# Designed miniproteins, single chains, continued (3), part 42

Each design is a single chain, and the fold is of that chain. pLDDT is the mean over its residues in the fold that is shown.

## One batch from the design tools (miniprotein)

Design m9451
Fold by ESMFold2-Fast:
Structure m9451 (fold): chain A 97 residues (1-97)
Amino acid sequence: SSEEIYEKALELLEEAKEYLKEENWEKFFENLEKALNLIAENFRDFSEEQKKEIIEKLKELLELMEENKDKVPEEYKGKFDLLYLSVKKLIEAIEKM
């Protein structure tokens, strides 16, 4: 159901935040990519309140990513920057609907 997908997306975003704080880059990328894919595929089926909550959580994640950018190892910087851009584009896509 859309509610189960919404709850799973929130769970994955929260896990991504925790792994980012722990500097566990591989788990951060894994959970963030899963969250972004679930949201991108399903946000049209989310309620307006669910969309607003997702946007707020994605914006919190962008802020946390920016705050931790200097801690990212050189080998992960490219992927980190691409995912940052993906989060920004997803927020824009949801806000335009």
Scores: mean pLDDT 89

Design m9452
Fold by ESMFold2-Fast:
Structure m9452 (fold): chain A 60 residues (1-60)
Amino acid sequence: EEALKEAIRFAKELLDEGYSNDDASRAASLFYQLLKAGKPVEDAWAEARAALEAGTLPVN
């Protein structure tokens, strides 16, 4: 699935930037949910990254 591939890529990018596995996985999960909801990749990326930086990521 394309959305899953994008989410995995996003998680790897965050890990390369020095984010923890926890932060990267939560941000990627939000990004995936936004993509599945029909948001464009650029909008979903910006929203997920903003939530990561604001500390408002979903806790699972």
Scores: mean pLDDT 79

Design m9453
Fold by ESMFold2-Fast:
Structure m9453 (fold): chain A 74 residues (1-74)
Amino acid sequence: SLEEVAKELKEELEKKVEEIKKKLSPEAQRTVERMLENTYKLIDEMVKQKSPASSLRGVKELTLKEMEELLKES
């Protein structure tokens, strides 16, 4: 189900974000936490709107790429 896809994506994001945060400054950690919160809200809205699973996966991939760019700048 789409709800199962959303749960899986959130679990994957949580694990990856915890690893990323270990390598970031406190300021960058706050940025990453805000990004994660916004991504969770977006995923929840997309589930309500019955968006394709590919769209949910795309949001996860985009969020992780933006966080990895913060890692490169650190």
Scores: mean pLDDT 82

Design m9454
Fold by ESMFold2-Fast:
Structure m9454 (fold): chain A 77 residues (1-77)
Amino acid sequence: MEEAKKLLKKIEEALKKLMEALKNKDYEEALKALKEIEEYVKKLKEVAPNDKKSLLEAEILLGIALIILGVLKLILK
């Protein structure tokens, strides 16, 4: 499934951007990366609703992204 693979790669790329934002304590860049991840996960659910493996991988990556953003919020306080 070509579209699901492309969206998963984009989610992974956005997650890497989020990790760099965490390293640089760049909250605006982190929010931008999280928004990209959320949009790609939403698209994946629309284009591949029956691809349980890809959906699970995307949900795990989104969960990791939310944890990273939460950590960044705490360290910027």
Scores: mean pLDDT 83

Design m9455
Fold by ESMFold2-Fast:
Structure m9455 (fold): chain A 82 residues (1-82)
Amino acid sequence: NIEEIFKLLEELEKIIKENADPEVQEKFLKIIEEIRKAIEENDIVKALELLRELHQLIVQNLDVEVQEKLKKILEKIVELLK
């Protein structure tokens, strides 16, 4: 369900905007936009690759508590894409 995935991506963006420095936010927002584009194009392989890159940025740039929240959202998105 693309609508549910996009709602989860929106929630993920909101958490990032509340918790990441502005410079880091730009990197996250670019990857999230590429994920949306891949999903709209039905390129599931690319969407999954970009979600993996997003996970790496989360681990590298955000506090552990925020990482756990975002990981749960990412897991839901991955399940909906399968």
Scores: mean pLDDT 85

Design m9456
Fold by ESMFold2-Fast:
Structure m9456 (fold): chain A 97 residues (1-97)
Amino acid sequence: APKITAETPIEQINRTISQLLIEAVNSSDTDKSLALLDDVYNIVQSIIKEKDLTDPKVTNTLMLIMEGIRQVSKEFERRGRFEVSRKAREIYERILE
């Protein structure tokens, strides 16, 4: 995973997460999809730890990431992939805490 620091551009992090979410949806391997979702969660936790959460650019990007995770959960559900859909929803709910 890319090293997330205060200096890492938030737009670059958002692009990385978007790519991981697309790969998770397109993977036919449930274990791979679950691992990619765990990578997304770890990156989001790094953003919360390393970035200034009072910066509107950071908070707006986090909202976009959260919406992406929510949409991916719905997409997995539409595809009948309920285990991966549940994992994405659990990640979404944990970030909201």
Scores: mean pLDDT 81

Design m9457
Fold by ESMFold2-Fast:
Structure m9457 (fold): chain A 96 residues (1-96)
Amino acid sequence: MEALKNARYELRFEPLPDPGTPFAPEEWRRGTLTVTTKDGKTYEVEVEIGVSADGRSVTIRLRGTPEAVKIAREVLEESLKAAGFTLDRIEEEIVD
């Protein structure tokens, strides 16, 4: 998580259930991750997190600039693993 040492981030996200809580596979939690780099530039990443039917694994969808998506991936992967989820996959959509 070297990128996180040189950036500030703020995550605004719908609450996720506790790991292992059953969740509808079609339900996606949505949010935004705001990333401010050390040079003062601010980027927003649109975040969607899908939880498996058994509540144990997650799929992450990220939409944003390449630099912001990279930071968002590192933040969310670490946070979700720390919360007890298994990361299934990450889907990225790069935008200007």
Scores: mean pLDDT 70

Design m9458
Fold by ESMFold2-Fast:
Structure m9458 (fold): chain A 68 residues (1-68)
Amino acid sequence: AKIEVLDESHVRVHSKEKSILTIKYEGVTVEIELEDGDTVIVLSEEDILEADGEKFNLSEVIKEQLKE
């Protein structure tokens, strides 16, 4: 996949086929399903990661993965 940084909160990822993007953030791992073509990943001020209509609350993901 080709990654293009649009700004500090927006990244475009191009994939030639349906694949899984693994993002490591603050010691946690988030897996995002990518469709073929372009997917824009948005990180909001509320730590909400949005990709292809899916929303991930990064603060909640961090809490769940960093529990014992």
Scores: mean pLDDT 66

Design m9459
Fold by ESMFold2-Fast:
Structure m9459 (fold): chain A 77 residues (1-77)
Amino acid sequence: MISDEESRASVLLVAAASLLVSTEKSAEKMSKEELEKEIEQADRIIKEASKMKNKKLSKETIELAERAKKILLKALE
């Protein structure tokens, strides 16, 4: 049975995946301020995903957001 919680989890997973795709395409072209804003967005996704009851979807969402954050941090250096 699909619950509202599973629907919310799916939205967070899609948000993390979209952030990673956008980051992989555009991080090299981003300003320092844009990179810092995207890092804050990744941190927000990680924080919200950590509250998910579905631990498998939580781990997948966090992994995607952490991968995006790693690319952003490397572009910031």
Scores: mean pLDDT 80

Design m9460
Fold by ESMFold2-Fast:
Structure m9460 (fold): chain A 74 residues (1-74)
Amino acid sequence: MMPKLSEETLRMAIRIARQEMAEETDPEVAAQLLEKARELLEAGKADPSVSEELKEEMERLVEEMERRVRELEE
């Protein structure tokens, strides 16, 4: 079973990360945010208490952030 507090905390972190990346205009800072998101994804994949849905949401977040970094570098 997934603890509600843990799941809610992860969903909130994903939401905050998306907002920060959407508002970021500095490609260097955006790349740093992406690196942190990748670290969280790896930790989440290693955690058996994290749901498959949350792992997929974190993977989508990393993909979205990778696109944003490319847009800012263009």
Scores: mean pLDDT 75

Design m9461
Fold by ESMFold2-Fast:
Parts: C-alpha cells; structure tokens; sequence
Structure m9461 (fold): chain A 74 residues (1-74)
C-alpha cells in the first residue's frame, strides 16, 4: 500500500523526531526550539526526496494539513 519511497521517508522522519526528542531531553530545549530544529531537518530531507510525497507523509504523521506543512518547510 505505501510505496517503497514513502516508507523510507516515514523512517527518516521518525529518526528526525527521535533525534530532536533526545536533544530536548539532554539540553532542555523549548517547544519553539524543538519545532525549529525539526523544521530545519525536514527541509534538508526535502532536498533528497520528492516534495509532494514528503509533504503527504509529514501531513499524515503530524495530522497537519499539507498546506501548513508546505508553509513550514517553504
């Protein structure tokens, strides 16, 4: 059902979330700092994968509309 590429993107997004969660725990990052770090890492990921597919996967995982995800990632 999910494509091979979609599954890869999902795993990469989960890795980003896990890494940022660790940074929050170790460094005491604010919600704003944690969100900014996630957005930065997702922007880097968007250079490697299809943008439409990435927006869909992040939208599905976060529950945010694709238009909101697109605005955050630019």
Amino acid sequence: EPSEEEKKIRLKVLEIIAEVAKEVEEKGLSEEEALELIIEKLRELSKEYDRELLLRVVSEMTGLPESVVEELLK
Scores: mean pLDDT 79

Design m9462
Fold by ESMFold2-Fast:
Structure m9462 (fold): chain A 100 residues (1-100)
Amino acid sequence: PSPYRLYAAIALQELADLVAEIEKRQNIESDLPAELRERQREVLASTDPAEVLRIAEESLALFERWYEENKAKLSEEEAAQAEKALRAMRELVERMRREL
């Protein structure tokens, strides 16, 4: 498997943990942490670089939607953490697109 499988798996785990932590602090309930953990399992089960990219793109879209829906509930620190994660995920997806 490509190194992007590992990068995507790590990114999805870190994103799931971040979302779960923010949700716990702000009393937000969503399916996103569970969906991201399932997406990570899909990445780890895949040997197709195109499928790993698709999962990463779909995960980014889910996180962007979650952020837009919840950003008003976040502290400035949590919003900064979420925006940093969003930028990192976008950079990963763009890098995968260029190298695949």
Scores: mean pLDDT 87

Design m9463
Fold by ESMFold2-Fast:
Structure m9463 (fold): chain A 56 residues (1-56)
Amino acid sequence: MEEEIQRAKEKLREAIRKRLQAAGVSPETADEMADAAVKALEHNPELLLRVAENAI
């Protein structure tokens, strides 16, 4: 479970980061926004895993 959550968090960070950069957001801002989004989802590991699966 813990390793699955860590992989899901990293995958979500990458997906959000890439999408934001493609939309014209700077890499630095995209990184911070991705981190904030992932941290918000940490309150519910089940939701985080579900969102990560749907992000692809």
Scores: mean pLDDT 74

Design m9464
Fold by ESMFold2-Fast:
Structure m9464 (fold): chain A 73 residues (1-73)
Amino acid sequence: SAEENAGKALKNAIEAGDVDAAVKAGNELAGFLVAQGLPLDTAHRLVASEVEAGLRDLNQEDKAEEAKQQILA
C-alpha cells in the first residue's frame, strides 16, 4: 500500500540520515493518519516523535531536532 511504501521510505531515510527524505516520508504518513480521522496536530506530533526517536537512536541529535521542527511546522 501507499502507507507501507511511505513507512519503508521513512525507515530508509532515517537509516541514511537523510532529513529531507525523512520529512517527506513523515509528512506522507501524517497525511494518511489525518485521512483515517486523526487531528492534524496529533498526526504530525506522532510522526515527528517517531522520526526524532529514530534519528536519535543513530546518534544524529542535530538531524533529529531539524526533522522534528520541519514536520511540526
Scores: mean pLDDT 85

Design m9465
Fold by ESMFold2-Fast:
Structure m9465 (fold): chain A 63 residues (1-63)
Amino acid sequence: MLSDETKELLRSLGIPEEVIEKLDAGADPKELLSERQRAVLAALVAKPDMLSPEQRAELTGLL
C-alpha cells in the first residue's frame, strides 16, 4: 500500500519499522500512531511543497 518514499519519510520521523510494516498491511493508523505522530503527519500534508503528490495521498490515508 505505501510507496518506498512514504516508508522512508515515516522512518525519518522516528516511526518504528514494525509500525510501518503494519500500516503497509492496512492496519488502523489510529491504533498504531500516537495523537502527536498523527498531528505531525497532518501538518506535513497541509504544507503545499513538502511532499510529492503520491506521499500526500498516502499520508492523507493514514489520518
Scores: mean pLDDT 77

Design m9466
Fold by ESMFold2-Fast:
Structure m9466 (fold): chain A 97 residues (1-97)
Amino acid sequence: KPSRKEIAEALRAIGEELYRAGETGEPVPSLREIAERTGLSLETVTAAARELEKAGLVEILTGDDGDRYLVPSAKGVEMTPEELRERILKLAEEIEA
């Protein structure tokens, strides 16, 4: 089971990827790719993604390749990329506390 600290680290990484995607129009990498880039386990990254989904900020989709991807929720799309990143960073702080 991932620790709260590991989940918070994964949340910060996901927040940066969502911010980059929002600013550039490029797609968010799969959860597997985020795990590979950060050195965190896929289990840890998946746990962080589920926390964001519970918070109503993202939806988790399964791609044609069988990997899982994050997209902003209806609520997340109403935010700027900066606002969404700030909300994710705050959630990471709350989980790590």
Scores: mean pLDDT 83

Design m9467
Fold by ESMFold2-Fast:
Structure m9467 (fold): chain A 92 residues (1-92)
Amino acid sequence: MEELRERMRELQERMRELGEEAERAEAAGDYGAAAEALRELARVAEELTRLQAELAERQGRPEAAEKIREEGARAIRELRERAEELERLAAE
């Protein structure tokens, strides 16, 4: 249970690093690298969302778990859509 909280902290730190990597790559005009960083950010966000929902369920909060999944799915979709846009720019 402390293991879940520690894993969530690790994932949050990784998301921050990937976000900074995407920003640096985009600023440098490396849209391909920026897209790849955003795709990895989406994968990490997906794992974090699963763990957050699992923790909420274990705490007897199933409606909170469902909201976490819905909000996570939206954020992940937005990240993937932006990655696709940057990938198209890299191809031009």
Scores: mean pLDDT 87

Design m9468
Fold by ESMFold2-Fast:
Structure m9468 (fold): chain A 62 residues (1-62)
Amino acid sequence: SSDADLIVTMLNSLKKDQGLNTKEQKEFLRRYVRSLGRSLSDEEAEEILNMPRKDQIRFLEE
């Protein structure tokens, strides 16, 4: 329902359809966040990827 929900859904689809590895998943998140005029470090992206989906969405909305 939120932009964060959509990004997490898209990431999950890319993982299933294209077999994205962890580095590619982190790059996807960083590129998306940067496109919104925000910054996301590699460490922050890795932290997000290790969260449950609910917490990933919350983190990206905060």
Scores: mean pLDDT 80

Design m9469
Fold by ESMFold2-Fast:
Structure m9469 (fold): chain A 71 residues (1-71)
Amino acid sequence: MALEEARRKALEAARYGKELAEQSTGSKAVAYQIGGALSGMGHAWEAYLKGLISPEQAREIAEEAAKIALG
């Protein structure tokens, strides 16, 4: 279940950034969205570097995390 765990961690990070952005305004909200996207993408690629998932799976999870954080 390494793929499911990697996806869960990445999407939780993205959602956290989006949640902070929702409670903020202006440039601070944008910064939280970007932070959530980068954190989510980081979790996806970390799972690949640890040998848990393929690079294609990491890319798909990273793209999904970015879409959640950025809209």
Scores: mean pLDDT 86

Design m9470
Fold by ESMFold2-Fast:
Structure m9470 (fold): chain A 98 residues (1-98)
Amino acid sequence: MELVLDGLEGPDVRVDGVTVTEDGVISGGSVTINGERYDVPEFSFSGSDPEVVAELARLTMELLRALAENDGEKVKELEERYEKLLKEAREKEAKEKL
């Protein structure tokens, strides 16, 4: 998956080291929007489920866009979905490494 930052770059938007690869790696880093820093967790998912990787990438991009647009309701919804999916992906990865 490619990280698309179209519409997120501006004087009040800065992305530091956040990338999503086709191998299911989300690099750690931060996004600063309107002077507020949001930490993006470092996460790697090496499972055989590309749909989970694609959904994580999609939610990450939608969350960053919602933050840039100052849409608090959408941010809350997307953060809850992102945390749930990330937790499920990590639990699946842990089981596969047994």
Scores: mean pLDDT 57

Design m9471
Fold by ESMFold2-Fast:
Structure m9471 (fold): chain A 92 residues (1-92)
Amino acid sequence: AAPLSPVLAEATPETLPAEETLRELLEQAPEALARTTPEDEEALRAVAAGLARLVGLRLGAEPPPEDASARELLLHVAELLGAPEELVEAFR
């Protein structure tokens, strides 16, 4: 199961969980990425892209590349949220 709930895909920049909660969700993401099947990867990428865009809008950051992988999008979110180096490295 993807660690990023489908509920996050419906979030707005203002209704996104606090940065602390988003970091906790990101801690589960490397394991989910490792277990993601090719059929689930597009769905995970769509959720990751939506999250990266919404977090970017909330923080006034530049949008992620549209052709980025789910892993690259989650790395971008982790960097925007100032996640610990160990978590950032898990997405590299």
Scores: mean pLDDT 68

Design m9472
Fold by ESMFold2-Fast:
Structure m9472 (fold): chain A 75 residues (1-75)
Amino acid sequence: SATGRALSRLGERLTELLRKVPDEAIPEAIGIVLRAMGDVLDAGLRGASPEELEAEVERALREAERELEEASRRA
């Protein structure tokens, strides 16, 4: 499914970002990752088109990158 492919792609990119996070920030980082995955899943469940899913993946990644960087700076 388009949603499954979007989630797989997002998960791969988020996993790369998690590898850079300090141990102290991992609990907060997991929450950030779960929110990003949930946002894309919700879009898919609402019947988002493949183009809308692609846009949501990019939006969720940008937001997660920002939040993970901030969490890492606080650790």
Scores: mean pLDDT 86

Design m9473
Fold by ESMFold2-Fast:
Structure m9473 (fold): chain A 83 residues (1-83)
Amino acid sequence: SKDFEEILKVLETLRSKSDPELKKLLDETIERLKKAKSYEERIKLLEELEAEIKKMYPDENNPFRQLTLATLSYMKGVLELEK
């Protein structure tokens, strides 16, 4: 879908601004998202990414963490509406 292609573009943009550890995680997540055959699997992958980001960036006041988590929540909402 057009919305899913936009999600991939946003994740690729985030990847370009990320440190090497987050870049590796995003590369793996993007490839798994491209191979996923269901909205449920894609939502699960975004939930796993959200959990890993919370572990990597434990400071809740970090603006990068806040913006990234808000973006992932929005993406999950879009996929849930298409489900």
Scores: mean pLDDT 84

Design m9474
Fold by ESMFold2-Fast:
Structure m9474 (fold): chain A 89 residues (1-89)
Amino acid sequence: SEEFLKQAEKGYKAADEVDRASREFERAGHREWAQRLRELAKKIRDLVNNLLGADAGGDEETAQKYSDQLDKAIGEAKREIERARRELA
């Protein structure tokens, strides 16, 4: 589905942004926050792979479930980055 391909693109972009934030925090000496963000970026990429696998297999219900989980994970990552930046300020 074209919609699921666009959702996957959004997920990969979000994971790259989370990885950049993780590297920033690691360089600043905030290793625990860097590790949490790294794990969250991995979770986002895993959800993208699961979404694409379900879509390729024709399982629209499972693909939609992973799409919804992906949006939730992206939102969680953005909130975590904002929280970490507030605590660092």
Scores: mean pLDDT 88

Design m9475
Fold by ESMFold2-Fast:
Structure m9475 (fold): chain A 99 residues (1-99)
Amino acid sequence: MKSELERDIQIGLLLMSASVSKIAAETAGKKGDEKKKKLFEQAAKLFLQGAKELRKGNFAEAARKEAEGQKLVQQGISLDPAEQQQSQQLSQTSQEALK
């Protein structure tokens, strides 16, 4: 059955994504970026959960966890200065209006 090899490859990719996200979270924490750190920590947890679901044969739930993890990684990357100028300006204005 060729599908077992494909599953094992996908598990390996999710574990790699979790490890990279964890390193990114630790790096953000060392720089004092707690918001970016929390996003990458949550992404790492989702990728680990995805790998666990693949091991159980829950392909749909694994795909959902992977997609959620990827979304959080993209949010963490968008907190870098180049993308920060447009999305954070709206978020800061909204938070100031709620104070």
Scores: mean pLDDT 76

Design m9476
Fold by ESMFold2-Fast:
Structure m9476 (fold): chain A 70 residues (1-70)
Amino acid sequence: GKELAEQFENALVRIAIEKGRPPTIEDIRRAVEPLLPQLSKEQQEQIRRALEEAKDAAEAARRIGEILSQ
């Protein structure tokens, strides 16, 4: 639950620092991919929708963080 959400958030912070810019949708996708095997099929589908439907990278990151905290 919350530990996976924290790992995801820490990965995004690291990307922002290393690249000197906010994470893109592609950065968010790559940050969440290593966590997918630990998630339920329902959570994986929710993450897929968040990446496709979010208006911007910040919304995608927020939605995925909420899914991972479950």
Scores: mean pLDDT 83

Design m9477
Fold by ESMFold2-Fast:
Structure m9477 (fold): chain A 69 residues (1-69)
Amino acid sequence: AVLTAEQRLRLKNVLKNLPQQVLETALQEADPRPILASAVSDPEDRQLLLTTPQNDLKNLALEVLEERA
């Protein structure tokens, strides 16, 4: 499924609140979803992460890390 602009913004805000080490580790995994979901305590945000395509999550995590650099 294609992410809506609203879903992408929401996910980006969730990822912005995660530690850099978690984001970097997720990018090294074949599937980033389990490690990202384990770092998120809110069930709604966790469900959104788990239902998001892997490549979309990797692209958002890279974008967040680039914005921190």
Scores: mean pLDDT 80

Design m9478
Fold by ESMFold2-Fast:
Structure m9478 (fold): chain A 99 residues (1-99)
Amino acid sequence: MAAKEQEHKKMLEVTERMVKDLEEVLKLVEEGRYEEALELLQKTYEVDSSESLSEKDVELLRKRLEILKKVLELLKEGKAEEALKLYKEGAKKLDEEYL
């Protein structure tokens, strides 16, 4: 079905961009470039007004990246339903643990 193929392509493109942006945020944090990391994170994920990234925030970002990398791998393998399930379950788990 053409609609499902188009949705899969959009999910793949969005997930790939999210992985790339989050890897860049974590790289900036590792380099001590916290202001640039926070600016990129706010632009990409609409983070609430925060003057700094705490260790808890960084750990949450690392866990989100691991989930997104696994989702991206499943999408590249054509396993869109498994990817969507993993993303939803992972997001809910992180919200319960870090909200």
Scores: mean pLDDT 73

Design m9479
Fold by ESMFold2-Fast:
Structure m9479 (fold): chain A 108 residues (1-108)
Amino acid sequence: HMAKVELRVRVRATSADEYEAEGEGKSLDSNAEARIRGRAVTPDGVGALLRLFAEAVKEIEKALKDNKEVKITFEDPAAGARLEAEVKADTPAEISRVEVEFDLPPPP
């Protein structure tokens, strides 16, 4: 039996071509936690952040299973996107659920 972490991420527009991602997940059964912060300054900012987030989830899952405390940075310089992930776990844990919420302007 592994402790379970539910990871929730919000992606929002801060201006016309600027986007931020913030996420966190905590275990109710242990001190396992993950935090995500991202930023993109590009019209495809949402797509760029989601691609970096997919890579971050893989590394977060590895760190949680290995009881590691890590801070990892992911970059897509061509898309002007950056995402940082921080993971801390005192016992083996796994990601049980990933939820993404969007706070974006309506389509034109």
Scores: mean pLDDT 80

Design m9480
Fold by ESMFold2-Fast:
Structure m9480 (fold): chain A 73 residues (1-73)
Amino acid sequence: KKEEILKEAVEKLRELAANDDTDGIFEVFIEYLKKLGREELAEKFIAHRKGQAKLDVEEVNKVLEEIYSYLKD
């Protein structure tokens, strides 16, 4: 089940990236984090999009690396 969710997320993210849809990428990313049980990270991304909080670039990169590493397998 989780593996199927990951495959769907990757496909959607690839399409959005090809269209340079940054807002769409963030929406899918947040939904994906929630589905994986990463609620705290999802809240941080939502707050960042609303301009209520600034994400640390290093923290964002670590999350992206974790997701890419997890999806690679």
Scores: mean pLDDT 68

Design m9481
Fold by ESMFold2-Fast:
Structure m9481 (fold): chain A 78 residues (1-78)
Amino acid sequence: MVLYFEGVLNTGEKVAGVIFLTKEEYLVRAGIVQSDVPDIEFSVPRSSSLEEIKEAIAKEFSKLLGQEIKFTEFRIIP
């Protein structure tokens, strides 16, 4: 099972990402759509809430790019 999300940066650039659900963790991979900027990859504990996952993603985009993300979509891909 995979969780898909979309968001927008302060610049207006679109972000898309996937979250792989493992037994021990959520593995997050996200990047700027149509950009040469490398994707971010990190893990979050499986016990984390959706809001904690969103906070972790926002923190990584702030750390790596100095940008704030606003989430526009979260959905399960079967």
Scores: mean pLDDT 79

Design m9482
Fold by ESMFold2-Fast:
Structure m9482 (fold): chain A 94 residues (1-94)
Amino acid sequence: MVEEKKRLLQEVFLEVMNEFLGVSEDAGAGDLTPKQAKVYFEVLRFLNSAIGRLERNPEASLLEVLEEELSKAKDPEVQEVLRRVRERVARRLA
């Protein structure tokens, strides 16, 4: 069950991050702006934190873990990516 939660989180992260970077007006072919790179790094840090929480508490709700990480995000773009991840996870769990 923990491995399934981690896999779902990683799959949704990849989907949402690819969509986020793909729709950026500043994204050149094979190039990330410093701002996009910073957002990518911050989102990855929050998702790794969420994975660590699931490893420490395997019975934790994936949606609760994501909500806790979202509450710590101060950058609006990072918050938007994490909200999309949470919404997509919720749809896949329904």
Scores: mean pLDDT 74

Design m9483
Fold by ESMFold2-Fast:
Structure m9483 (fold): chain A 59 residues (1-59)
Amino acid sequence: MEEVKKGLKEFLSKIDSPEAKEYLKRLENATEEEVADIAIEAGKKYNNPAMIKVGEMLK
């Protein structure tokens, strides 16, 4: 789980946009279950299939 959060933070930090900053804020307050949802949402938003698969694996 922590590795997924770190991967998401790394990925989102490379994207300089207001929406990416919003995802980073959501991630800091996210439960383990919410991390999976954020990974899937961000993966779809920024066309990152690896993040979508990681989110699905947490189910």
Scores: mean pLDDT 78

Design m9484
Fold by ESMFold2-Fast:
Structure m9484 (fold): chain A 77 residues (1-77)
Amino acid sequence: GMSDEEKRKEYKAMSIEELEAAVAANPDDYIAYFELGKKYLEQGKVEEAMKYFGMAVKLDPKFKEAWEKLKELHAAA
């Protein structure tokens, strides 16, 4: 199957609408939630980004990169 790094590369190329469809099809895909958070952050939507990074952490509490993103955004608030 696809590695987490390969999923991140693939999802990074997707639009927000495509990633929303991906999480609707597979609600346990914490990588897709992580990439949604990054897409919203690129648009300056910090609240939405924090929400989706939080969902990634909730689904995989060992996902260090999502924790790092949440920590950076909390430090900026």
Scores: mean pLDDT 81

Design m9485
Fold by ESMFold2-Fast:
Structure m9485 (fold): chain A 67 residues (1-67)
Amino acid sequence: TSAAATARALLDRAGVPAAARDALLEAGIKGDSVALSRAGQAALEATPEADPLLVDLGGAGALSAGP
């Protein structure tokens, strides 16, 4: 969907690696807010240079792309 494409683009701009982006998208699209929160924290801990606001915005976009 367009929402999923937008979420992917935001996570790419956030500077997280592809594996972390895909994990965030999967959790968000499934509506698993706990998994999304865990994946977001893990991504930011592994990539301190990533933009936390874009990670949050991308995660919210992924949630809106499900169910």
Scores: mean pLDDT 80

